# Designs tried in a protein design run: designed miniproteins, single chains, continued (2). Part 113

Each design is a single chain, and the fold is of that chain. pLDDT is the mean over its residues in the fold that is shown.

## One batch from the design tools (miniprotein)

Design m7926
Fold by ESMFold2-Fast:
Formats: structure tokens, C-alpha cells, sequence
Structure m7926 (fold): chain A 55 residues (1-55)
């Protein structure tokens, strides 16, 4: 249903942002800014924590 599709899209965006962070911190920051209006504050905090791990 729509909720599952929204969750899937959000997961895809999150995974893409993590992949960008692995390339460089700059790429990760750009992806984070691009998704900040789509992800919740909690999801953004998790992504930021993950960025610190992958650098």
C-alpha cells in the first residue's frame, strides 16, 4: 500500500545517502541536505550518526 511504498522510498533515499557518504563527507552532506525535507528528524539523526562512522 501507499505506506509501504513511502517507507521503501525513504529507505532507498537513506541507503543512497549512506553510499554517497562512503565516497566523501562532502557527497554525504549534499545527500543529507537533499533529503532533509523528506526524512524525519529521527531518521536525519541516524543518518548523521552513520556519516560519522563512515566518514
Amino acid sequence: GAAAEEQRRREELYRAALAAARLSPTSGLVALHDTRDVLTEEELAELEAALREVE
Scores: mean pLDDT 69

Design m7927
Fold by ESMFold2-Fast:
Structure m7927 (fold): chain A 90 residues (1-90)
Amino acid sequence: GSMLEELDRLLEELIRLSEEYERETDVLRQTGLALRAIGVSLDAEQLIKQIKDLQSALDIVQRHLARATSPLAIRHLQRLLDLVQKLLAE
């Protein structure tokens, strides 16, 4: 699979973990979900830094952000969007 397909998959996982986080009532399980979401967000960041087609990466991040309803997902996706935009400006 392409790096763009892997990015799309990581962002889908990030959204799922973040939605589970928002629904979780157990503090320890919620903390575990937040840490997993941070890990996936950092993996997506490292992948973005390796992607040559930054316009396609931007489109993927924007699509996921437009569909995100979880505050945790929105925060992570906005950070990743800022990163892609910064790399495009270089």
Scores: mean pLDDT 91

Design m7928
Fold by ESMFold2-Fast:
Structure m7928 (fold): chain A 73 residues (1-73)
Amino acid sequence: MLSREEAREYIRERARELGLELTEEAVEKLLELVGTDPERIDKALRLLKAMFPGRVITAEDVESVAALLRPPE
């Protein structure tokens, strides 16, 4: 498992590789929703790319898909 700081850097690096731009608030919201598991981060970033192509991803955008990013009940 990544530390929170390592997960923040991992999100930035993976987002760059996927051609995504996230605000700092979006990075923090993503960490809040999916935690520090690299597999869950990868799945969440791919979902955000599919839902919001070609624009900057905001915390509000991340929240709009929150139900799909949280663990199943």
Scores: mean pLDDT 77

Design m7929
Fold by ESMFold2-Fast:
Structure m7929 (fold): chain A 100 residues (1-100)
Amino acid sequence: DEAAKAAEEERRKIAEEVLKNNTLEELKEKVKKYLPPILEEMEKSEAFSSAETLKKRIEEALKRAEAGDEEGKLELAYLAKLLEEIVRALEREKAERAAA
């Protein structure tokens, strides 16, 4: 209970900070920029069901955020930050592997 609650509070804190520093349009552009490389990597590793789940989650967050749902905006903000961090991690891994 406590660990799950702490994880939810931390995700909300991240989402609130991202939303405070980005407009809805900026969050939509970040998702458009970072989602395709992640989906491509997931499909290469045959993680098709995970890729479909991610697409659905983002589509739902976008729909809710555009409708003015505050929780939808927070989820979109969190997802935009998560996608950016994943892409940066993938880029670092590829650069390190290419340099070796």
Scores: mean pLDDT 80

Design m7930
Fold by ESMFold2-Fast:
Structure m7930 (fold): chain A 78 residues (1-78)
Amino acid sequence: STLLALQKLLDDLEEKKLKSDSQYIKDYYNKNKNDSEVQEIYQQFLEGLKLIQQTPEQRQEGLKKMEESVKKLEEIEK
């Protein structure tokens, strides 16, 4: 099925992106543990990660939270 093949590809790309983003945020947090802003961003990322394990609707919300957390951290790193 073309639809099944597309879904599998999207799932693979999503997992790869989640792993990369998770590692990036963890590494930055571990280097900046005393930064309250970094702590807040890390907590937001963890909340997003928790949401993706629930309903499909909550998965979309979780992915948005994780993406926003990464963008905020990238802005701080700049």
Scores: mean pLDDT 79

Design m7931
Fold by ESMFold2-Fast:
Structure m7931 (fold): chain A 90 residues (1-90)
Amino acid sequence: MEEELLELVRRAYSEGRGLDGSWGPALEALYATEEGRERLEKAFLEGVLNAKPEIALRFSEALIKAGVLKEEDLGNREKLREVVEELLKK
């Protein structure tokens, strides 16, 4: 169940669909534990790495607003991948 949910999260982000609202209770259950939070974060980051160019651009905008990516790197897919891979290393 958890691994299936994480796979759905990875696919949703890679395809730019976002998270399905019906997953809310299951996502809250994962987020309530430290291991679940780490697994959910990794699923999100893995989805970003596999995102289509237009979706990757939206993620880059979000990371710029969060101060993790520089504005000059907007649209730079390799820089986005580098930042996401560093976050995955933890």
Scores: mean pLDDT 69

Design m7932
Fold by ESMFold2-Fast:
Structure m7932 (fold): chain A 70 residues (1-70)
Amino acid sequence: PVYSPKAIALESLFLERLSSTPGVTPSLREKLFIAAGDLLKANPNATQEDLRNALLKVKGVGPKLANKLV
């Protein structure tokens, strides 16, 4: 699918922050990646706040981790 430039930028920033954040297990990283991907497929013009809210729905993700990833 073709995403908006904002969605592409948001995904790239998220992936960079996810890769640089210590303490994220491979299992949690996979769940976070899937959650972000599902959001961007459903809403190609997703905002940073939309991404933050999607990540907060992942089991084991609190506001502190979500804020570090957005």
Scores: mean pLDDT 77

Design m7933
Fold by ESMFold2-Fast:
Structure m7933 (fold): chain A 87 residues (1-87)
Amino acid sequence: SEARVLSHVRAMLRGFEREAQSMSPAERQQALENLARMAIELARRHRLSAEAVREIRDLLLETAKRLGVEISEEVLEEMEKLLEEAE
């Protein structure tokens, strides 16, 4: 279900934030990029609603902000494409 996918993404991001404290800036950047791509794959596979995709985007952006890392433009473009496809 959509709620389970969102719960899974939230759990992945919480786990990442805990582990990120022991990571270098480069490792944090790579790990967040990988998590973002996994979240995008889950959103496509489970055909998530536009509201759920926005929730994932907002969670990723807030996590990036707290950790002082950036979401790549490529990932942001893929999320915008998902939002268009979810309508």
Scores: mean pLDDT 86

Design m7934
Fold by ESMFold2-Fast:
Structure m7934 (fold): chain A 104 residues (1-104)
Amino acid sequence: MEKLLEEARKLIAEARRRLYEDDDLRGALRLLEEAFRLLTKALLHTEDPELLREAVELMEELIRLLREVARAARERGDRELAFEAEVLAGIADIVLGVVKLTKG
């Protein structure tokens, strides 16, 4: 589980760099998609309260970055990329809501 969280953290950091430094929205989205997969696995399988809290915090940051990707995509007229990012943010928000209700 620690390895999944560390890898997700690295992917989120690189996605932030792609979004803010490289202006690579599509690259940022692909990295966030991979981080979402790792975090979902961690959230579903982690029984450790500290690791669960860390995974929740990373998922919340991922949702914020996805919404920022969607905003930037809309500003440049990339409606398809904006839609993909918003859909993933919505799915991530549902996953996080379920975890908070079931695991505390």
Scores: mean pLDDT 87

Design m7935
Fold by ESMFold2-Fast:
Structure m7935 (fold): chain A 94 residues (1-94)
Amino acid sequence: SLARILADIEKLLSLDTESDSPVVKRAKELYEAGKSPEVAYLFAFIEYQLGLATEEDVAKAIAYILKNASEEELLKYFSPETVKRILEVREKLK
């Protein structure tokens, strides 16, 4: 949900680097490396959920998710709430 994304962005902008989430910690590293908070969180989340090691593989996975992956494929890796959000973003890219 948008509220969850905003809460995660708020955590990324905090001074507490000892966050209780590995995704938030990784997103903070990517944010400090120059990515926007939303992009940093998305990269960290996809990297964690799919077990990807390189930014190139994460970028390819994000492109596939946003353009080509079926709803059934997405539900294997993501919650129904997250899948709904991905489909909303996909609709805006048409």
Scores: mean pLDDT 66

Design m7936
Fold by ESMFold2-Fast:
Structure m7936 (fold): chain A 90 residues (1-90)
Amino acid sequence: KKITFQDIQDFEEDLQAIWDAWQAGESPEAVRARVEALLDKYNLPPIVKEKVLRLLDQAFAATDPAEQARLFAQMAGLIHLYMLIQNNLS
């Protein structure tokens, strides 16, 4: 039930791997599936999952690489924030 420091590190590593897969040419559909699996792994609530996937879809729609990176980072920050909130409430 408690999020550990190791869980946060594992999350950051998993998220970097997802970004690297997308940059290597993995499809948006496959990348989205990886993000959904990551959200499920950390037991994030449906409302957070919806917001995260919306940001991810915006990143896929962006044509500017800097905007893609910004939106992906914003998505990552949102997940991290909710992991911290969940840990603080427990």
Scores: mean pLDDT 79

Design m7937
Fold by ESMFold2-Fast:
Structure m7937 (fold): chain A 96 residues (1-96)
Amino acid sequence: SMELTPEELLDILEEELENNSGPLGGIAHAAAHLAAEHEGGLGERARELMDRALERMELDREELERVIRTLEEMIERGIGGEPYRRMLERLRERLE
């Protein structure tokens, strides 16, 4: 299978967010994955993209708490790993 480079994937995700053409949760998850695995400029861009995607989800407090609970339960079950932990950290910051 043709695998995208991290840079190519990030460019696509940034375009999807700008054009409102992708699922926001999917964009946030993919960006969190890139941010967890990459450092420097690419990792910084991925973190910014994750934050922007999460912001656009316009979650109210109840929805935000529900998403946090779901991510915590998934992490406890060993699902999603570091990308979900990073997403969870950012969502918890939004409650403060």
Scores: mean pLDDT 75

Design m7938
Fold by ESMFold2-Fast:
Structure m7938 (fold): chain A 90 residues (1-90)
Amino acid sequence: SEELVLRADDAALAELEARTAAGEVSPAAAEAVRLAAEGQRAYAAGDLERAARLAARALELLAAHPAEVEAANALYVEVGQREAARLLAE
């Protein structure tokens, strides 16, 4: 369900933010992942101009910090998948 996906994404972004605050993830990498996630939500909502703008900024950060953004995105995906599985078991 869309609600389950949004809950899993919110939990994954919260974990990414917590690890950024702890110094484990760079702020630029966390911003890129957050912008990409928000861009996908905007696209799903039909806000194509907002989606394009958010995606462009996320790609700019990826180009500047490829290894850090790749690592942050891998963490985001892992946490999101774990949270989705947990929510499905509820």
Scores: mean pLDDT 84

Design m7939
Fold by ESMFold2-Fast:
Structure m7939 (fold): chain A 80 residues (1-80)
Amino acid sequence: MKSVIEIWREIVERAEALEAWLRRHFPEADPNLISVAALILAMELLNRGEEVDPDSPEVQARAREILAELKKLGEELRKL
């Protein structure tokens, strides 16, 4: 069984790779939102037991959904 430290290391490594990928594919997105989206996506993929394949249509679609949700939340907070 993987230790908590080992799981955390995997999340961080996957998040760093996803953050770099998201910055290349969504250059107009807020860098802070990209960092948060990468972390959320890394945690979701690890929880599913799936490998990080950024070229997967499913991963790309989920990344777009997360970024759209975070942007919407940011816009709602700005209205307050």
Scores: mean pLDDT 71

Design m7940
Fold by ESMFold2-Fast:
Structure m7940 (fold): chain A 64 residues (1-64)
Amino acid sequence: SDAQQIQQTINEIEDRLSSNLTPEQVKQAMDELHKLLEESRSAGLSVQQIKEKLNELVDKTLQS
């Protein structure tokens, strides 16, 4: 399902963040990610567009 695809992407992102950041930083990044997810869902974005936005946020976080 679409929800399962998004959840799989979230799990993969959490693993990537946990490998590169402290637990405190992971919590902050995951809070921001869930906010972006809700905003994207409210905006009616497709699963593909949501995945792209979540990956963009992760890339930005890891570059900071």
Scores: mean pLDDT 83

Design m7941
Fold by ESMFold2-Fast:
Structure m7941 (fold): chain A 93 residues (1-93)
Amino acid sequence: TATVTVPLEFVIDAPHLPAGTRVEVKVTATAGSQTQTETLYATVGPDGKVTIGFRPTFTLPAGTYQVTASAKAYFNGELVGEDTKTVTVTVTA
């Protein structure tokens, strides 16, 4: 068993929102039977994209895991976009 940090970066397209718009981003990552969730905030860039980082930690037995992660961006309570990722992590403890 070891603690592993999984650096994740999400890019969500929100071209209909003005640059500088602040959005609420709900992030979730699952590895094995463990799930980490956070609510983060990000700003729409001049390219109409929201970039957000999430660095969950998991304590896992030795093995290879698929980490499935998602980020959903909301503005005034409405879903404006989402991004999903799958990352393979090997724990050698």
Scores: mean pLDDT 84

Design m7942
Fold by ESMFold2-Fast:
Structure m7942 (fold): chain A 63 residues (1-63)
Amino acid sequence: AKVRVTNAKGNTAVVEGISDKEAQALVRMFETGEATLDSGKAAAKVNEQAPEAWADAVEVEVL
């Protein structure tokens, strides 16, 4: 899946190479605060590809 991340400063990035399961887990983490292994894997991939958008990230959506 592709994921769009938006941070508190309004920076946005599209991150690829995330599985559908990891992407859903990351969205759930942002909606509920529930962190899982899959959300952690997605977060690591976002931080690796788009650290500026991941810093203070407030919104995540699956594209």
Scores: mean pLDDT 84

Design m7943
Fold by ESMFold2-Fast:
Structure m7943 (fold): chain A 84 residues (1-84)
Amino acid sequence: SEAEERAKELARELAEEKIKKILANAEKLKELGFTELAEKTIAHYEENREKYIEEVQRRAVELVREEGLSPEEAAERAVEELVL
């Protein structure tokens, strides 16, 4: 459906923004002297970026289909679940 496709688009955008913030926070940890933790975090999210985006997209589509959420609500919930 168009709602499922829209949720998938929004989920990608929100997941990319979330990953960007995680990477920015990891760079700040590096400046604070947590170099090993920061480098592992950066490498992990760079290696698994597309996997996480696909997981968020899949969950957002599921929320539209099973819960009847709007594309916007589904995408926001799906991306939040990656952090929780």
Scores: mean pLDDT 85

Design m7944
Fold by ESMFold2-Fast:
Structure m7944 (fold): chain A 67 residues (1-67)
Amino acid sequence: MLTPEEIAALKKIVGLLIDNPDGVTPEEAAEKVGVSRETVERLLDFLEANGVVVRQPDGRYVLAPLP
């Protein structure tokens, strides 16, 4: 299970993805959310594993297209 701190960071990351439809890098998300890049990478991997985001060839993550 995610910690309360990771859940708070996750909500902020999802908000960034909504505001940035062209996608965000882990470093950009870490800077804007105020957490470590390692934490952001773990949370983005979690979102990707659950089909919420897709990693682009350029390394940016975008919200997965809904059917």
Scores: mean pLDDT 79

Design m7945
Fold by ESMFold2-Fast:
Structure m7945 (fold): chain A 80 residues (1-80)
Amino acid sequence: MEELKKRQEENRKKVEDVIKAAEEEVESRKGELSEEQVEQIRLSLEFVKQYAYDSIEKGIELKEETLRRTIQEQIDLIEK
């Protein structure tokens, strides 16, 4: 049986991996985005990361697919 703390660490790692992948994608696309768009995306990623960490600390289960979708929706809104 896994303890809550171990599940929280595993969930934090999943969040970090998802956020890092999104940050790397944005960096690779800097030529397509304005400086303002890049900064806004970074701020949105930091906000999502903080929200996810707070949810994990409260014992709320986060779905990786839901997190990825939320990030993509934020990026799409800033790009348009």
Scores: mean pLDDT 76

Design m7946
Fold by ESMFold2-Fast:
Order: sequence, then C-alpha cells, then structure tokens
Structure m7946 (fold): chain A 90 residues (1-90)
Amino acid sequence: SVKEKLEEFLKEAEKKTEEIIEEAKKLLEEGVDSSEIKKYIAKKFDEILEKAYNFLEENDLTDEQKKELLEKYEEIKERLGKVIDEIDKK
C-alpha cells in the first residue's frame, strides 16, 4: 500500500540522514576543510530532496501523507543545519 511505501521511505530517509551526519563527523575529525564537508552535506541533502519529489510523483499521496513527508524533510534540514553550525565553530 501507499502507506507502507511511505513508512519505508521515511525510514530510509532517517537512515540516510544518520549516515550523512556520521560521515560529516568523521570528515571533521580527519581535518577535512569545512567547505568540503558543507558541499558533501548539501549534495547528500539534494539527493534526499530529489528522492522525495520522485516519491510524490510516483505515488498518489493524501494531504496528510504529504504533510508527514514535508515534516520529515524539515526535520532532516534542521538536523543537517545543526551539523553545519558545529562545523563552522571549528
């Protein structure tokens, strides 16, 4: 069902977000320039955004389901923004 597909999609987005944060922290510990780490985060966030738009085009979501997807997107954006702020403090 679309509901099960959405739940799996949101779970994969969460997993991808955690992987991005973990990699960004490793790059920071390895002394990679903040500009390169920010480019990495931006690129990976764009990939998540593209997958979200494709999911919306491929599935007939209810307004409630679209809101859930948007709320997850905003959560991911805020979490990645906090990582960028931490990198800027170095």
Scores: mean pLDDT 84

Design m7947
Fold by ESMFold2-Fast:
Structure m7947 (fold): chain A 61 residues (1-61)
Amino acid sequence: GARATAEAVLAAMSGAEKAMLLSLRYEEGLSLRDVARIMGLPSEAVTRHVAEALEREYGAR
């Protein structure tokens, strides 16, 4: 399913690719949909990584 595919894609991504994803979202101000399109990733993978990064950086809640 989409969730399992997103988890597999994220596990295969390098730290540099994950950092680029966050840079496109927060430094360039692109939507999650546009980040997914530019990086060739499932939108669920982009959404998951952004949510996990926000929880890590700002705390759960």
Scores: mean pLDDT 76

Design m7948
Fold by ESMFold2-Fast:
Structure m7948 (fold): chain A 87 residues (1-87)
Amino acid sequence: MEEDAIAQAKAAGLPIVEFDSLEDLKEKAREIAEKRGYKVTDVRVEKISDKLYLVFADVEVTPEDASAVARDGRVRRPVLLGKLKEK
């Protein structure tokens, strides 16, 4: 499961980011999305395993993004795969 999630993230061009807390993970995801030129309205975290989390950013719709509109009129884009730090 974890290996499949990592492979999917790499195939989608998503960075794999280590994090200490879900709040830290959300901040890193927002920064990465903003650096890509997205206007972020919300950040969603989906738990894949005890150590892996997939992060999505809901972004403002542009004419170029119209084909990928979410139900609420926002485009949901995967931003990164978060891996919880091992001690």
Scores: mean pLDDT 71

Design m7949
Fold by ESMFold2-Fast:
Structure m7949 (fold): chain A 94 residues (1-94)
Amino acid sequence: AERARELAEEAIRLAEELGWPEVVEEARRLGDGDYHANREMLLVMKLLKGEWESADEMIELREKIAGRELSDEEREEIRAFIREQVAQLRELLA
């Protein structure tokens, strides 16, 4: 609960710094939401900022959710999906 709140507040702060009011509103809606959802949102914000090392953390989160290690092929597919989603989000927020 406490950590989920910290993640939500950090995501709001980053979204405000980047000037994305739509993302600020979404982060506020998440608020006291699921820890994993808030962590994923923070990682997405870092990726949008250009911090691509956050993609590896997102893959680790996906492995935890799946309850197993992902194959190299699955990891590459997730990285490709993240790149496409980040590009689309940047276009929508511009």
Scores: mean pLDDT 66

Design m7950
Fold by ESMFold2-Fast:
Structure m7950 (fold): chain A 92 residues (1-92)
Amino acid sequence: SFEEEIEKIIKEGIEEVKKNPADRFSVLARTVRKIRELARKHGLTPEEVEAIVDKIYEKLKPKLTPEQKEFLDDLRRAVRTIARYERERAAA
């Protein structure tokens, strides 16, 4: 169900960007934070979160407008960047 909860968070972000495109970056930050809070609650690693987000990305991408795709691309990049940073920090 946490995969479904992450998908719900992402879909809510996409809908909020559709209604308020000017808020895209604040919506992105809130969406990332909600995903990270949920991941921490369920004991998911950054790599597991990245895999779930990648799966949701491929599922949703074909059905989105260009603006919604840009938001989803930004989200995927942010999650991947966080996962890489967490791996580097853990290895140090």
Scores: mean pLDDT 82

Design m7951
Fold by ESMFold2-Fast:
Structure m7951 (fold): chain A 60 residues (1-60)
Amino acid sequence: GSEIQRLADRLVQAAADGAPREELVGLVRELMEAQGIKPSDEELERMADVVRRHVEAKQQ
């Protein structure tokens, strides 16, 4: 798949595996930068929290 698809799949898998916030933030940054987006630290933290909560909700 494309780099963007691989990063997106890795982010979802990391969240499902209970990866720490710092790892999710790193993966969100890579995904956004691959799309030419320069995120703020606040946006990175917010997106990591959204992904984690969404994945946790799907596991129950």
Scores: mean pLDDT 79

Design m7952
Fold by ESMFold2-Fast:
Order: sequence, then C-alpha cells, then structure tokens
Structure m7952 (fold): chain A 72 residues (1-72)
Amino acid sequence: DSIVEALEKALDLDPETVEKARKLLKNVDDLQELLAKMIDKWYEKDSSPNSIPSKEEQKKILEEVLEEKLKE
C-alpha cells in the first residue's frame, strides 16, 4: 500500500488533500520531512504541552504543511 493510501484511510482525507500528498510524497524521505513539519506546526499552534490533535486538527495541519511544501 502507498503511504498516501494509508494517510487517506487513517485521517479520512478529502480528494484535494490526497492529490497534494501524491505530488509531494514520492519516497520515505519526503514522508519523514512531512511528519517533522506537521509536528512543528502542532507545537506552534497549541500552547498546552499535553494536548493531542483531533483527526480534524491533524487534517488541517497536514493541509497547511502540504501547501507550504508546494510553495518551496
């Protein structure tokens, strides 16, 4: 299974987000960089040290990171 298919199933991603992920996630290094940026975004947005992002918040963080990666 592709990494993008796994993310689609786990987070119930919309077609637009899946399309962006397919363009950016071509190998394992791309996935590792994406995950690192998502973690950084969560730490920037949440002032609570022990909070866990909801699925909806995870989707929004993923969308933001994918858009920023496309601009690089």
Scores: mean pLDDT 72

Design m7953
Fold by ESMFold2-Fast:
Structure m7953 (fold): chain A 142 residues (1-142)
Amino acid sequence: SVIEEFKNRVINLAKEAIDQAEAARKAGLISDERAQATINMGNNIINTVKNTEFSSLQEILRAMMELLAQGYQRLAQIEKDPSLKRRYQQSAELLREGARTNSPVLALEIVEGLLRDEDPVLAKLAGGLAELAVEALAAESS
């Protein structure tokens, strides 16, 4: 089904983000605390997608935006750089708004832009989710 294919692709994106966070930690590009928060976010996405029965694509997208918002709130709490802290806070607010207004693609695209230069791992996760959402919504409309 479109839902099962979308779930599998979301799980693969989350696994990629976990692998990239571990690689960035090993290369000394990010702190252990930041890497662990990103890994926890990815694992929460994987566990929720695997263990939850969804009735629609919109329900999955809403759940993903709420999980990402929680993860960005955690990253904002631990971040010491004021600029990146603010970008994480803004990302969480945008994703919560996207969940409320059923505007997930727009919210994810704006978050990708906000994080692109300072957190390329999470920018790629947001952008990848937006692309998968566009493809899956188009498939359901056919």
Scores: mean pLDDT 88

Design m7954
Fold by ESMFold2-Fast:
Structure m7954 (fold): chain A 67 residues (1-67)
Amino acid sequence: MRRVRVVRVDATAEMSADGKTIRVHATLHLSDGSSIRREAVLESFEAAEALAAELRGLLGADVDVPA
């Protein structure tokens, strides 16, 4: 297992065309040059914004990845 640092977080929330759902896209960029994608579909913009803020809070965190 390798310990790597989150060096960049790109997180966006996009409302669907019908306004019924919000999609959160996040990419966590790691210090070893790898990246982790996260995606969620939520029914409220408030919940999506809270999730995006939580994911952005991972900037500078150390994570263990499988070798």
Scores: mean pLDDT 77

Design m7955
Fold by ESMFold2-Fast:
Parts: structure tokens; C-alpha cells; sequence
Structure m7955 (fold): chain A 90 residues (1-90)
């Protein structure tokens, strides 16, 4: 169902964003600034793709999965704010 697709998208997104935070924090802690910059560049491209997929999912799911889509948008916005602060250390 559309709701199940939205739930799966949200679960994968949440896991991927937490893994990305962990990787950036580890690279920064180790002073691997060039590797951190490269990771962030790849991550930003991934975030753009995720937003595009979420837009298509929102249109396809309609009212079913709307809560999960809204939560995914909230997570993306919160992550982008976190990433912006992390980039100040690069």
C-alpha cells in the first residue's frame, strides 16, 4: 500500500540520516577534514535525490501515508539544519 511504502521510506531515511551524522562526527573527531568535505558533498546529492523521491511519494500516496511523508520532511529539515552547523567546522 501507499502507506507501507511511506513507512518504509521513513524508516530507511531515519537510519540513513543517523548513519550520516555518525560518520561526519567521526571524521571531524579524527581531523579528517578533506574526507568529511567529500562525504558531505556526496551526502548533499543524496539529500536532493531523497527530496525528489519524497515529492513523488507524496503525490502517489495522497492522504494515505501523509503523516509519514510529513515526518520524513521534518527529519530532512532537522538534518539539514544539523549539517549546516557541522559544515561550519570544515
Amino acid sequence: SARELAERFLAVLEEDLEQAKKEIEELLKEGKLEEAREFVEALRKGLERARGMLDKLEEAAGEEGAAEVAKARELLAEFEEWLREAEKKL
Scores: mean pLDDT 87

Design m7956
Fold by ESMFold2-Fast:
Structure m7956 (fold): chain A 50 residues (1-50)
Amino acid sequence: VDLSKVRTFVFYSKENAQLVAEDIETNAKKLLQEGKARLDEDGTTIYVLA
């Protein structure tokens, strides 16, 4: 997953927001793989789900 263009995070879960804050690169990729986050079509925003 290419996260180089990501500039914005939207958090719908406090628990998942805390994980991303600790290590954005590693934990954001993990949440995307687990289907707990979504990257938008232009690759600039990640939505961290509940």
Scores: mean pLDDT 71

Design m7957
Fold by ESMFold2-Fast:
Structure m7957 (fold): chain A 70 residues (1-70)
Amino acid sequence: AKRLLEVEEAALKAQLEENPELKGSIWEYLQYENLARLAREAGDEELAAKYQQLADSTLGKLTEEKLKEA
């Protein structure tokens, strides 16, 4: 669990650096959802809550942009 979490965190960082257009996208939301799940499986409830908040924040911004700038 912990090793997979570390690999996924590194992959997210690398992808966002290489593809800035993915920042704030549905893809970033799904990555945070996955990281929250992996953190829960690793027993890190605080880290899981942080990633879940990041996922919820990303989804909220996507919904708000769709309503305001569609």
Scores: mean pLDDT 76

Design m7958
Fold by ESMFold2-Fast:
Structure m7958 (fold): chain A 84 residues (1-84)
Amino acid sequence: MTEEEIQAVLEKLRERLLAEGRSQALVDAYVELLRRQAELLAELRAGADPEEVKRRMLAFLRELAERTGDPELRALAEAVAADL
C-alpha cells in the first residue's frame, strides 16, 4: 500500500468517527495510535527488540489515555502492561 492510500484510509476513518459523534480530540488520538502502531510494526519487522517496542507502545498508550480521558485507551494500556 502506498503512503497516499494509507493517508486516504485514515482520512475516511476520521470522517466516519466524527459522523458517529466521536470528539475531534478522540478521533485525532485514534489516528495517532494507528500511525504509531504502523511505525512500531515496521521496526519489529526490521529486527527491533519486541520487549522494547512493547514498552514504547505502552508509554504512548498511557499518554493518549491521560490526554483524552478515554476509558477504552486506558483499558488497552492496562492490557499491554499485563502482557509485558
Scores: mean pLDDT 74

Design m7959
Fold by ESMFold2-Fast:
Structure m7959 (fold): chain A 76 residues (1-76)
Amino acid sequence: MEKLAEETAEAAARAAEAEGNPVSEKEKEEMKERIIEMLTKMAKELSKEELLEKVASLEVPEEVRKLLIELAEEIY
């Protein structure tokens, strides 16, 4: 989970940098923590199917979405 969350934060940081918004190492670490916290919190309230549907509907870059789906699957 940790490694996949780190890869997700890295993909999000690269997308932001491509749009001219450079991301610091501290901001990448904060994104990783937020991703883990968000998915863990949602997994406690939602079923696996509901979590996967919600993650798939997020308006994020496709690469980030694919990684978030993989993370959601690892929680269960």
Scores: mean pLDDT 77

Design m7960
Fold by ESMFold2-Fast:
Structure m7960 (fold): chain A 91 residues (1-91)
Amino acid sequence: NSEEQLQNNLQSCLENPPELVDGEQLLQNASNLQNEVEENSDLLSEESKQILNNAVNQCKQKFTDSNEALPCIECIYKAAVDYIEQVKEES
């Protein structure tokens, strides 16, 4: 179940976010991944969009320092892109 896999990946991002190695590169990557999600938003159900928005907000709430929140947010958008690719493959 791709939705279950998405939820598990989002939970993993919140529990074990990647370490910040290069803040500028990570910001660029997060922006690019976010744009890809927005470009393919028509492939996401309203429920999936709510789950993703909630996960991004949880990253911001859990990690009040933007440098700590950024790896979490990038992880969330990467999981969303992986989910979109799965949806495209099933279409």
Scores: mean pLDDT 78

